# Ledger of designs, part 66: designed miniproteins, single chains

Each design is a single chain, and the fold is of that chain. pLDDT is the mean over its residues in the fold that is shown.

## One batch from the design tools (miniprotein)

Design m2290
Fold by ESMFold2-Fast:
Structure m2290 (fold): chain A 75 residues (1-75)
Amino acid sequence: ALEEAEKALELIKKGKVSEGVLILWELYESGKISPEELLPIVEKALEILKEKLPPTHIAVKQLEDLLSGLKKDLE
């Protein structure tokens, strides 16, 4: 699960943004990885996307929503 999240981050770094974001959301929804382990990976992915894409881009919004959900789960 953590290895899958790290592969998703590498996909995002390579410009395969849609694939990477989908994997991160699937890991979140499935509960295969803890919110504590997923949070820093999503934060790094979002930093990379904000560097390359405008804040209005759907991928940025999808990761911001995911990050919000993770933070709420951790309280």
Scores: mean pLDDT 81

Design m2291
Fold by ESMFold2-Fast:
Structure m2291 (fold): chain A 83 residues (1-83)
Amino acid sequence: MDLDEAFENLEQSAEDYVKKGEEAYKKKDYTTAIHHYRLAIDYLRQARHIALSQGDSERYAELSKKLEEVEEKLKEVEEEKKK
């Protein structure tokens, strides 16, 4: 029960921070975008750890894909900030 609630809260937090990062990136606020994407990555890693602990291979795979996508977005923003 507690782990499922924690999982849903972590996934929702990750989605919220991805959206905030995307909004900051559109405004060329790269520092804020990087910060929000890093928070999203942290929340996704925590959710993935819960999925692993529960033996939920489907959730683990889906979270791993989302994590890779957000990590790619973070790299793009970091490269733009260097310009």
Scores: mean pLDDT 84

Design m2292
Fold by ESMFold2-Fast:
Structure m2292 (fold): chain A 70 residues (1-70)
Amino acid sequence: SAEEAGEAVDRATARAAIANPSASSAEAAAQGLTSLGADPEKARELAERQVNKEISSEEFAREAAELGAA
């Protein structure tokens, strides 16, 4: 589900941020999505949209699931 995908992305993003404290919020989120199987280019675009508040957390979770990041 989109909610489960969102939780998985949040956990992966937190792990990426801990592993690379100098990473921006967008970089950490993109690395999290990529670690869950998302294409790196699409992961980067989605993460940037989320950080710029262009999409809601619910929309972000839905798009993450569509990218295979579940």
Scores: mean pLDDT 72

Design m2293
Fold by ESMFold2-Fast:
Structure m2293 (fold): chain A 82 residues (1-82)
Amino acid sequence: MLATVKSLPSLSDAEKAKKIPTLERAMHSADPALRKEAIRAAMSSPVFRVLMPTLRETTTDADPEVSELALLSLGVMEAIES
């Protein structure tokens, strides 16, 4: 369970940046639930835009919930730029 990942929106940018390697690793996890949690966390802040290439990879994920969430998250991250 990624309890730490779920609290990311309330952290400072420096604390969020410390989570980037963990989120990237979770997005490549064999567990679809971990991939979904990492994608949700990644869309919560512009600090995680470095993960956009990994999100694009997950749009073709074998798990339909992961691929749908990745498409949603990518769209949200792009909309925040506007």
Scores: mean pLDDT 72

Design m2294
Fold by ESMFold2-Fast:
Structure m2294 (fold): chain A 88 residues (1-88)
Amino acid sequence: SKAEEALELYEKFLKAISEKTGKSVEEIRKELESLVKSGSKEAFIKAIEELAKKYGLEEEAKPLIDLLKSMSKEEFLEFLYLLAEKIS
């Protein structure tokens, strides 16, 4: 599903920042969470874009951003449920 593909791309993006910065994936996830201003898909995308720009990983973030933009509200909610299950 698009939600499963988005989760894979999300994990790959956080790992890329981790490898570049030496920060743990958990630290990067918390930093991303601090940038999310609302529960909307647009707010989540903006947080990813800001984080990607901060760490010079805009090209690595593109597949994730493009997929998230293409997703319906229902597909995005499925992605959030999968993400919550993974990190719980």
Scores: mean pLDDT 84

Design m2295
Fold by ESMFold2-Fast:
Parts: sequence; C-alpha cells; structure tokens
Structure m2295 (fold): chain A 65 residues (1-65)
Amino acid sequence: EKSFAVEFYKKAEDLRIRVELKNAEARAQSLIDEGKVDEAEAYLKQTRDNIEKRRKEVEEKLKSF
C-alpha cells in the first residue's frame, strides 16, 4: 500500500524533472544561437540547482508516507 504510493509518486516526479531538464536545454540552445554562451551556461547551472532543490523536496515529502 504505502510502497506502491511512494513508487508512483517518485516515478511521476522523476518524469516531471526530466521534462523540465529537456525544456531548459532547448532554451539554453536558443541562447547559444543568439551568441549568449555565458548566459546559457549560467541558466543551465541555475536550472540544475533548482532541480536538485526540487529532488530534496520530493525526498522530504516521501518521508511523510
């Protein structure tokens, strides 16, 4: 019961994070195409940091199950 709920929630959140990363990579490529390479690099780093924070939030939520 609880194990199933935990696995389902974890899988759903992992898929959301994967979509977010893919969208961020597309935006970074757009910045590179504009010649804003440093901005693209900073944006990707910020996005990865935000995703890591979200993963920690997911883990904390899983502790409540």
Scores: mean pLDDT 78

Design m2296
Fold by ESMFold2-Fast:
Structure m2296 (fold): chain A 73 residues (1-73)
Amino acid sequence: MSDEEQREVLERLREAVEEALKDPEKAKKVEEAAREEEKRARERAAKAKSLEELREVLFETYLRLTRRAEEIL
């Protein structure tokens, strides 16, 4: 995954979070999704055997968070 793809995913996440923060119910759902993805990422990171695998775990986590935040909106 390229730095440009990462920037796009993070920008989408930022936009989704900004919109969710305007609605308390949606903000709570995004927070719950973030906690679930953090636990998943922590478990996956513990099993990573290389820096490349760790980067993939982080990227998958951002992508999953972005999609879940967009679905909540």
Scores: mean pLDDT 79

Design m2297
Fold by ESMFold2-Fast:
Structure m2297 (fold): chain A 74 residues (1-74)
Amino acid sequence: MKEELIERGLKALKEYRELVSKDPDSKENLEKALPALEEGVEILKQLKDDKEALKKLAEKGRELNKEFAAEKKK
């Protein structure tokens, strides 16, 4: 239930990061990234009253961001 929303939010964040980091000047990549960003916002709205779910999403999001930072560094 809430855990599925957290996973979906993480996937949206990952997709957004991959598309934007790959080529930020690409209009096509930015257009593809927009739906992922919108999905993430909708998930946050659904989780707004669930502090525990938001904390879990934030923690997993931090781990995901560290992985992208390491990959960008190569």
Scores: mean pLDDT 72

Design m2298
Fold by ESMFold2-Fast:
Structure m2298 (fold): chain A 68 residues (1-68)
Amino acid sequence: MVEKLRELNAETAKRLLEAQKAQSEELVDATAEWYKQQLIELGFSEEEAQHMAERLRESALKSIEYLK
């Protein structure tokens, strides 16, 4: 379980980096939705996954704002 979560975090970071390079809010939204689905697959509740995905989206959008 911990190993799968570590892999998910690494892949999520990679996808967010690509979204930041593209300065694409659409890619950030797509990454957050993908992250939510991965968390549900790992056994998190839909509510927990939604909350974590929303925090991820907010953080990534703030990062893109600083790059503009």
Scores: mean pLDDT 78

Design m2299
Fold by ESMFold2-Fast:
Structure m2299 (fold): chain A 96 residues (1-96)
Amino acid sequence: MLEEKARKLIENALLNAEAALEAAKEDEIVAKLFGGAAITNLRAAARLAKESGSEELLKEVIEAARYVAKKFEEAGLKEYAEEAREIAKEVEEELK
């Protein structure tokens, strides 16, 4: 159950990051709304992954966070890209 919920949150984070990149071409405010949603979903996924104790799920969150950060860099959302990188770093520390 927790793993399924975390994976749905990862999927939503990826979709919102892609939406932010597309929106960034036309409307920075809308891009920031999608960016905020992606970070919120990613942070929730990280929390559930930590609670589950699943190394596989933690690694999936790290990969998703890195992907989201890359999409935010492409979109020019530097602050959100840095938040995504920090989430990846926090989850990497859980694997130690």
Scores: mean pLDDT 87

Design m2300
Fold by ESMFold2-Fast:
Structure m2300 (fold): chain A 72 residues (1-72)
Amino acid sequence: MDEAKKAADKVGDKAKKRALDAGLSDDQAQTVGDAARNTVLSLTKKGASIEEAVKKGEELADKLIASLVADQ
């Protein structure tokens, strides 16, 4: 449980930083970070490994950043 939360927080923080680096606003970057973090937590709760959940969270962040950048 605690390890999954730490992994989720790290994925969320990295996703937020990547969104900011891509030129998104603080609010958009926080949305991306929260979505990635929640994906890791949801998948680990369903029995996915931390490694698999982290990968899926990072993939979701990539897609969200690309979508939000394209819509600007």
Scores: mean pLDDT 83

Design m2301
Fold by ESMFold2-Fast:
Structure m2301 (fold): chain A 92 residues (1-92)
Amino acid sequence: MIKGKKVRLAAVAGDRLFLGEGEINEDGSIKGKGRVRAADGTVADAEFEGKVLEYDPETGKIKGKGKVRWRDPATGEIREEEAEFYGEVLEE
């Protein structure tokens, strides 16, 4: 029985901080959603796609690489930035 694991995650995506939640798929890929925050306090809804590269079963901590995608509220354009993410597996 294959279960996706839920995670909380954070990533630095260029000049913005992503915070959100996602699920780890059976192949080690991860998809999530959350928000990006700029230094000026601007917030936008964002999605994350990536791959888990490191997992510590003792702590539930994960690390990986991916990309954060959001719509820039100032321009209406879709922005995409490569990011390293850190996260923690949520207990079921």
Scores: mean pLDDT 77

Design m2302
Fold by ESMFold2-Fast:
Structure m2302 (fold): chain A 78 residues (1-78)
Amino acid sequence: SLEKAEEMIEKGKKGFAEVYTEEQAELFGEAALAYVKAELDPKYKEKAEKLLEELNAISEKAGEAAEVLGNGAVDFLK
């Protein structure tokens, strides 16, 4: 369910905030959530790609972590 996906993203965002700023953690959460929403509606794909690019500009590992979190959360959609 989308609710469980959103809960997983919120938990991942809190972990990210232990290492990065709150503003960077918000971007991380938005990128991961947009990634999940892109699986439901392709119109979110461009938004997800843009947010992931912004996150990668901060840290390539941060962008990779957002994709991993988003992929894990997608499992709750089915």
Scores: mean pLDDT 80

Design m2303
Fold by ESMFold2-Fast:
Structure m2303 (fold): chain A 117 residues (1-117)
Amino acid sequence: SMMEEVRRLIAELVAAARAGDGEAVAAVLDELLARLRRMSPEEALEALREAVRALTDALEAAVAARDEVAFANVMFALGRLLAWAEEHWGDDPRMQALVAEALARDAALLARALAAA
């Protein structure tokens, strides 16, 4: 199913980011975005919620581990996903709420990372 493919891509994206493989992060992210473009708004929202949750968990793990390379790669992936969501679904209130919540949590994690430096 499309959601099974998306979950596989999310897992690959997290693994690549944690490994510090920026080229793999970019490639997997492009494939994930291509899948999201083919989804209904409801499917895209579910997929983005799962991706944001997995990447935010990875970001929190990177902060706790003081892994700056993993942190940078996860932040890059989150930034691109959230920018895509705003560009494609910026008028959907559910997408606006997801993006706002993700940006607030990312800002808190960045502040925590900078305080630990």
Scores: mean pLDDT 85

Design m2304
Fold by ESMFold2-Fast:
Structure m2304 (fold): chain A 90 residues (1-90)
Amino acid sequence: EPLARAVIPVHNDLELARRLVEELRANPAPDALYVVVDAGDTDGATEYLVRGLAELGVPYRLVSLPGMTLADLQTPEGRARALAAARAAL
């Protein structure tokens, strides 16, 4: 079982996805499981991130929450929904 788990909510944040892949390429984390939550991504950030994780051999789970907006992720309710979906994928 992976030693650490990280939840990554994604909503139109291609720069964050690119940076995370670059950081993992420089500093491999073989004992971590990443849970990628697609919260209505339209800029390809989710696709970029999961492709990068797969190419690096990093374990991941993908969870989709269609219709969630960036504003939803700024609320306690929206954030709790994303975290609940991520935990269910673990």
Scores: mean pLDDT 67

Design m2305
Fold by ESMFold2-Fast:
Structure m2305 (fold): chain A 80 residues (1-80)
Amino acid sequence: SSAELHSAIEAGDEEAILAAIEVEYQEAKAAQDSDATTYTAARLRLIGLVEDAVIQLRNLGREDLALKVEAYGKQKLAEL
């Protein structure tokens, strides 16, 4: 959930943040076998999660973690 992600970001919990991205990636990947609307919605959720996490981490001065999250998200989006 967005509340769980927010808590992970505030805690600087890299593993929890990357795990949240992995969940949305797996949902988007599974949605590739569904209809175009479902796939597009899942892909947009993954994009939004990565962008929100990066913005929040930068606002907390965690540029180190923001760069890692951005790179991981970019890699996962490229695999779709």
Scores: mean pLDDT 86

Design m2306
Fold by ESMFold2-Fast:
Structure m2306 (fold): chain A 69 residues (1-69)
Amino acid sequence: SKPVTIEDRKELLKKVVLDLLEEGIKLNKELVEKAFNSEDEDEQAKLLQEAVETEGEVITKEEIDELYK
């Protein structure tokens, strides 16, 4: 498998999250923040799935830009 950097993973997560928001899917802010801080791709996928299913504060595009920095 090709090694992936933390920055590469954050870039992919940003694209996935932005695409979901463009489709009108509401994502839980806390769970998305946890996904961006995870180094494990399986954990990131799990956290994003939970974010779609979990009620609460919804992440905004502005907050995604802050997490990506």
Scores: mean pLDDT 74

Design m2307
Fold by ESMFold2-Fast:
Order: structure tokens, then sequence, then C-alpha cells
Structure m2307 (fold): chain A 59 residues (1-59)
């Protein structure tokens, strides 16, 4: 679900990427990891990553 993808993205951002601005390369890798962890498409995972970043207050 979108909520599960957002939760996974938030956990990865907090634990492995930090709460600073992501580089484009870090953003792509994060999206790939969310998609693989949840079985979602890259498009769905990208939407979840954007939502997670907005909810965490990261640009």
Amino acid sequence: SMEEMVAVAKELIREEYGLGDLTPEQGRELTRRVAEATGASMEEAQRAVVRALLELGVG
C-alpha cells in the first residue's frame, strides 16, 4: 500500500540517508529499495518517496 511504502521510505531516510537533502543518485537508490522491499513499481515507490520527504520536512 502507499502507506506501507511511505513508512519504509521514512525509515530508510532516518536510518541510512539522514534527514538532509538527497542527491539525485541517493533519491533513485532510495526509490529502488522501497520498490524492492514492497513489491511496488518504481512509479509508485517514487510517489511514496516524495510523500515521505514532504512529511519529514526534507526538500
Scores: mean pLDDT 78

Design m2308
Fold by ESMFold2-Fast:
Structure m2308 (fold): chain A 100 residues (1-100)
Amino acid sequence: MFSKEEVEKLTIALMLLVAAFTNLLIYSRSGNPKELEAAREDMEKVIELVKELSPEAAREFLELFEKSYESVYPLLTPEAQKELEEMLARLKEAVEEIEE
């Protein structure tokens, strides 16, 4: 059972993930570097919050990200796809670091 604090962190991380994907989709269509910077900043905040989660909650978050990744990836330009690949790699590394 997740703590109240953990549920709050997970909720904020999910909201930031939606923002990151939205900014990455806008970047893919517009080519605007500011949207890419916003997506990267949102994802960095997601990773920091995920590092504070239990291994179980972090794994559930990663599974949700991977399912979302499969849906979003084909909608992106090659440049935006590389950014999404980097985001997934960083999230996987963060989740692995909190596993005992």
Scores: mean pLDDT 84

Design m2309
Fold by ESMFold2-Fast:
Structure m2309 (fold): chain A 75 residues (1-75)
Amino acid sequence: GAEEALDLVAEAGNKAKNFDDIVIATLTLMGVYVAYKDKDYAAGARIAERGAELSTDPEVAKLLRQAAEVLKADA
């Protein structure tokens, strides 16, 4: 569910090793959390997809794309 997407974004932040990816994952988590509270899962998915596009670490990008897919399923 949408709660699983928040866990995936948090895990992306925990795996991030450089400052840029840490910032991207943190801002993505904040945006996805607001979208989750508003039940705007389509917006949450777009935020997570953008975070993945900006991420330099492939594992961070993969987790953010997985979060986007989970949110799209709930939209």
Scores: mean pLDDT 86

Design m2310
Fold by ESMFold2-Fast:
Parts: C-alpha cells; structure tokens; sequence
Structure m2310 (fold): chain A 110 residues (1-110)
C-alpha cells in the first residue's frame, strides 16, 4: 500500500492528460484503452509500475463483481503510457457497473 501510494503520487505529480476509450466488443465483452501523457519519462515509468503492481488487486475486485479480465497490457513509450484491458461479464452494463465499484474500492487500498 505505501509503495503503491508513492508510485501513484509520483505519477499524478507528472500527469498532463488522459484519454479514455471504451469499446463494446460484444454484448458481454468490453475493451478499455487509456493513453496517459506525462511531463517526464520518470512519471510515466512510475505510473506503469503502479498499474502493474495494482493490477492483481484490481482483477480480484472485478472478479468479486462477476467481471473477468481476459487481457491486460501496459506499454510505455517515452512520456506516454498506453493501457489496454479486455473485460468479460454477463452484459456491458454489468461490466461498467462492476468496473466503477472495483475502481472505487481500489482507491481505498492505494
């Protein structure tokens, strides 16, 4: 928790912009793509490390809501971090609700 909080704080201090794309791949599958740009490569690397370290907890929180993570990737290119997450659930609406709950719960841990 303390190490994840430090990585998050370093990333947030350097964060310039975030673009979020949500694509319904099917009635039961959703893709999330985020492109975050930072003021420095160090902040981008801190963010990528935070995401990779926090991901197992996030996946467990999603699983508790009936949402499965079918793929997860983080790519760092200079000052830019691209995250792609593929999610499966009973419906797109259920996935979106489960994602919101998991994100809220994750904020309590980090």
Amino acid sequence: AAELAALRAAAEAGKVSTEVRVTAVSETELRLETVTTFSSAEAAQAYARFLEAAFPLFAELLAAEGVEVTSFSVTVDGNTVTVTVDLRGPSVDHILEGLAIAMERLRGYV
Scores: mean pLDDT 81

Design m2311
Fold by ESMFold2-Fast:
Structure m2311 (fold): chain A 71 residues (1-71)
Amino acid sequence: SREKEQQMLDLLSLLLREVVDRHPDLSVEQARQLALEMLKVGDQSLAEGDSLETVRKKMQEVAERRLQEIE
């Protein structure tokens, strides 16, 4: 639904802001690639009928995994 899509985008925005604030050395390209991967996972999670809590956890997991690869 539109409301769930908006809530997912709001969660993505919050998580990405937290990541960028904690990792100020992250390049614009790295941040963009991270945002795209999180969006892809969030969209897939919603399409599978996952709860917003599950969507948040899956996006957070992708962010944590990608940050380990960058650092």
Scores: mean pLDDT 83

Design m2312
Fold by ESMFold2-Fast:
Structure m2312 (fold): chain A 87 residues (1-87)
Amino acid sequence: MDVDELLEAYLRGETVDELAQRLGISKEEAEAIKKAFDELGKTPLENRLEVLQEILKKTKLSDEAKRALIEFAERYLGVEVPEELKK
């Protein structure tokens, strides 16, 4: 899965079904990804890093989906993500 393709598809507002088809993943995985991105995007700026860390710990996401979520946080949500989370 391409991190940039996932991020771009989410930003276009693609549905779970559209994400699953585009990325070649299950609908369950696409739903988990969309939910994680929606949760982080709804979070106030001051709490975004904490919520990102919690999502990365508790949500069953692929490594590519986790990288896409981190890139979303840095590029679009103004989060300064520590290198320790990027690994």
Scores: mean pLDDT 79

Design m2313
Fold by ESMFold2-Fast:
Structure m2313 (fold): chain A 61 residues (1-61)
Amino acid sequence: MSKEELIELGEKLGVRAVILAADRGDRATAERLLEQAVEYYEKAGDEKLKENAVKGVRAAL
């Protein structure tokens, strides 16, 4: 996978995690999706996107 593809997948999962946290309060599913997004960002080597995803989901919970 290219770095761009990894970032795109991470963003899609991160957005879903925020929506589930904010709209449903589904902490378990939101945390699972966040973990997957973090894995993609780590593979992409993007520390800032990883930190922002964690912060966003935690703020929505």
Scores: mean pLDDT 79

Design m2314
Fold by ESMFold2-Fast:
Structure m2314 (fold): chain A 96 residues (1-96)
Amino acid sequence: SSLAQALQQQLLEQLSDGARQTGGTSLKVVKDYTEEALKDPSKKQEYFKKAQEAIQLALDVGQLARDASPLAQPAADYAFEAAKESQKLLDEAKAS
């Protein structure tokens, strides 16, 4: 029905936008937290924990988008790649 199609389109747009925004924000937040951890070693563990939480949020939102619609796959893939880059940055910061 036209109503079902409109609701599916709205859901797709919201899930895709959410995955892209959360992925991008997570990557930025992880960069900011890893930089702050290196500048202030006393808060290093707190910032690394916040960075890991941001990575998990990107993974969760990507998974939600992927499970909800095949049409949201590009947005989900973006969130997963952002989470992967974020994890790499966090692992490198932890090793330094």
Scores: mean pLDDT 87

Design m2315
Fold by ESMFold2-Fast:
Order: sequence, then structure tokens, then C-alpha cells
Structure m2315 (fold): chain A 97 residues (1-97)
Amino acid sequence: SASFNSILQKINVLLNEINTLLNNSSTDAQNELHSLLIELDILLGVLSIYEAVLGEKLPSELKKKISDTLNKVINSPLLELSIKNYASVLLKNVSSL
């Protein structure tokens, strides 16, 4: 559906923004990264409803891109533990989609 494709496009934009912030240890960059992870969490929740109700599944290529990006957050030496722990929870949620 058009709404589903719009959500997939928003996720791609979020993943690109997250990747640009991964090498910035500033408080402002980490706060922005945390906000982007929260937005990703909300969109993943919406996608789970699309799968359950409409049978529309997350494309495997995008699922891999999400997992790869979250693994970069988890493994970053520059990011606060709270942000890395949140990304780890999101990674588990993605695996169920």
C-alpha cells in the first residue's frame, strides 16, 4: 500500500540519519540519535501491525539494513550505554518481523 511504502521510506531516511551520527560523541548528537531510535521504534511497531492485520511484511533488504545499523549503534565505542542498550532491544524486535 502507499501508506506502507511511505513508512519504509521514512525508515530508510532514519537509518541514514542514524549512520551520520554514529561517529559524533557530542551530547547534542547522542540526544538526536536517541530521538531517531525512538522514532524507529514507533515505525517498527506500526510495521508489526501491518504484518499482523494486512500481511504486509518488512522487505528482507530493509530488515538487514535496520539490523546492520542497530549493530553499529550497539558496537560503537563513542555512544552511551543507555543508547546501546535501547538499540539492542530494537534489534530483538526487528528479528520478530
Scores: mean pLDDT 87

Design m2316
Fold by ESMFold2-Fast:
Structure m2316 (fold): chain A 69 residues (1-69)
Amino acid sequence: MKKIKYKLLEEKPATVSDGVAIAAARADGSYVQIVADEKLKTKPSKTGAGAVLPADVKEVKARYYKAEE
């Protein structure tokens, strides 16, 4: 089983509204993932990421990755 390797390009605060975190896809073909206090990680996606947050989440980040072979 071969696992895709992801290289971290950027980490920034995610946009949060009404307990929903949203991170937009970039035109550069990078993958985006939402990470919240180690409790929640979305699957990296080229089309953007969104997740409903637990009420006790303090830090929400958007991570952008380059896929490496």
Scores: mean pLDDT 75

Design m2317
Fold by ESMFold2-Fast:
Structure m2317 (fold): chain A 104 residues (1-104)
Amino acid sequence: SKVEELREAVRNKDVETLQKLINDAIKNKDYETLAVLLLEEEKLRKEEGPAAFVNTILKLFPDEPVSKLAPALAAGSIMAALLKLKKITLDEYDEIRELAKKLA
């Protein structure tokens, strides 16, 4: 499933697969897939620490200024990068967070 593909891509820091799945999920308003992203990145940050996704975030958004990415890099969060870059809205994030609570 796309959800299992996303979990594997997060665990392996597979930038190409993450970029495809995240872009598809945003385009289609697939908040369940984005909720799984939120849960899997939180789990991996707890295991590996907040720096686990620094290189992944930089590779996902290579054309974005580092100054815009800085809060997301500090948080170690792909979801925070999507919010800061306005790829998703605060209202969409609230829906994603509520779905993540149900899936946890």
Scores: mean pLDDT 85

Design m2318
Fold by ESMFold2-Fast:
Structure m2318 (fold): chain A 100 residues (1-100)
Amino acid sequence: MIPSRDEQIARLERARALVQEARDLAAKQGDSSLVKQLDNFLGIVDDALAVLNDPNASKKQRMQALVLAQSSATLLFLYAREAEAPEELIELLREVADVL
């Protein structure tokens, strides 16, 4: 059996850590709108991790969870760029999208 699930879990865990750094930075900068978007995205990542760690989850459920996390990461990166967030914050969110 190909260990692709373990790699996907590791990527989600790395993305979660990066998003937590981005959230803390956005909070320090006073960007309450971006903090809310990052908190929502942390929920999406946590839900995806729960699905991937569930041995009873179907391949379709795992695929749907991953696609949602990936698309949400891309939208969050684009949102931060449109909002002209600080460069370090944009870079963290780019890394999140690249990891997923």
Scores: mean pLDDT 84

Design m2319
Fold by ESMFold2-Fast:
Order: C-alpha cells, then structure tokens, then sequence
Structure m2319 (fold): chain A 94 residues (1-94)
C-alpha cells in the first residue's frame, strides 16, 4: 500500500529531525565544540529536506515498485544521519 510507504518515509524524516534537535542542544551547551555540532545540525537539516522531497514523490507516484525504492532511499538517508548524530552525541557524553 502506498499509504504504508508514505508513512515509513515520514517516520524516517521525523527520526532525522529528532537527531537535529539533539545536535542543536549540544551546540548551545558546549561552546568549545559548537562548530562541530552546528555542522552536524546542518547535515541533519539537509537530510530532512531530502527525505521530505522523497515522501512527496511517494505520494505522487502510482508505481508501487518506485515507491518502495524511494522509501528505501529515505530510510538509508535517515539511518546514516542518525548514526552520525549518535557518534557525535556519544563523544559529548564521555
């Protein structure tokens, strides 16, 4: 169902957005590492915008196979972004 694939893409975008909030919080609390966290936030924002575009393309397509490919691309983008954010946050928590 196209509805399920659209939902998966939206959730992937939301996950990337939550990671961005974490980076923003770190940038506000740690002046010495601010530039690093702000760079991470910018990358998370770029990923979120790309996932939003993919979600729109999924809604517009009538091709279930293409929708699956777009949803998978969105998932991979979100997973990479979340992994990067998690590594930076672990470093801050040490």
Amino acid sequence: ELKELTREAILAGASAGVSGIGMASLALSDAEHRDRYLAGLRRMNDVSLRIDRLAREIRETKDVEKAKELAEEARELAERAMREARELMKEAAA
Scores: mean pLDDT 72

Design m2320
Fold by ESMFold2-Fast:
Structure m2320 (fold): chain A 94 residues (1-94)
Amino acid sequence: MPIPVIDYTGLSDGELYSAFVDLMSLAQEQIDALIKAGDLEGAIELVEQAIKQLREMLAYAEANNAPQSLIDFLREAIEAYEELLKKLREQLEE
């Protein structure tokens, strides 16, 4: 299933943090389930969707002068998912 699209417009910093945590939890649960099932292609697709959503959230956070801690968390999350994406693609090719 696709990862839900979140409308970040008008969210407070606390609401944006909550949306980020919820997105990460849902994405991780679905990715782990696909990896466990041996569906590496499906896992790759979900990781790509998670990266896209996190990048959109980062762009919104930067444009709206969100706390540096939130910007840092979003950047670290994007980097972690990009590393996971690389590993999953390497496993699919081997």
Scores: mean pLDDT 78

Design m2321
Fold by ESMFold2-Fast:
Structure m2321 (fold): chain A 99 residues (1-99)
Amino acid sequence: HMEEAVALFDEATRHLREGLEALAKGDYDTAVKHFRRAAELFEKAATVSPDPELQKALREMADAARTFAEAVANKDREGYREAIEKLSEALSRAQALLR
């Protein structure tokens, strides 16, 4: 349902923000936990979304958040840039579809 998808998207986005704040402070363990939680919430949002385009965008965000978490866990700085770029692109698509 759309209302449920929006609520899950908002919660996931809060976890992305908290993860980025933790990463900026060098708290890698906290950042990884937030990014993994965001991925779970984006996947759940995709599952309950009635819009196929929104489902695709939310799954892309889940994949990007999971990739970011693994890059942080592995201390892969080049992976951070690629994951952030993919997250930004997918986030822009998802936000355009959510009103």
Scores: mean pLDDT 82

Design m2322
Fold by ESMFold2-Fast:
Structure m2322 (fold): chain A 58 residues (1-58)
Amino acid sequence: MAPDEESLRAAEGGAEAAALLGGDREKAFQAGVEMGSKTGDPEAAARAALQEGARAAA
């Protein structure tokens, strides 16, 4: 399912935060979009993006 616009914007914000912390922005954004598509929750999308970025940096 395509994520809503709020989930997409939240995923972008989470990915940007992850990149600023030394993570992989692109992987973080993809993880956020996937979570947003599954849940429809912008906060969940942002958290997924940030977590994936942090994991990729480790």
Scores: mean pLDDT 75

Design m2323
Fold by ESMFold2-Fast:
Structure m2323 (fold): chain A 57 residues (1-57)
Amino acid sequence: LPSVETVLEAVNEAGDAHPGASTRELIREAARRLGVSPSTVSRKLREYRARQEAAYA
């Protein structure tokens, strides 16, 4: 399974390649590029968000 960092890079790359795409479209594109399900991408993004929130709490 990809790391949180790998998922973030794929999402950012998808956003750069497809300006104006919705969050849902970016998640699907990142999942396609990484060869994983969109649920895996969403889970890793939630994990990253939780870590960021904990660092500021």
Scores: mean pLDDT 77

Design m2324
Fold by ESMFold2-Fast:
Structure m2324 (fold): chain A 89 residues (1-89)
Amino acid sequence: SEAERREALELIEAEEDPEARELALRTLEALEAGDLETAVRHAARGELVRHGALSAERVAQLRAQIAASSGEAAAQLRLMLAVHEEVVA
């Protein structure tokens, strides 16, 4: 909705890290274009910029969540993990 879009833009503008802000903008653009895969990739990179690499324990938890999930949810989580592993390697 227009209200959700305005709130998203306000949160993005409030982001102090320019790399995280750019990734948040690209996430929103991909979502508006219906490109969920690109949106998940940009969002995952933004989390890495804000919080750093996931610990081995958090990666194990994510792998367990993927194993417990199915369909599109499992695919999205696998994509997030793949982006994390690509950036950290």
Scores: mean pLDDT 78

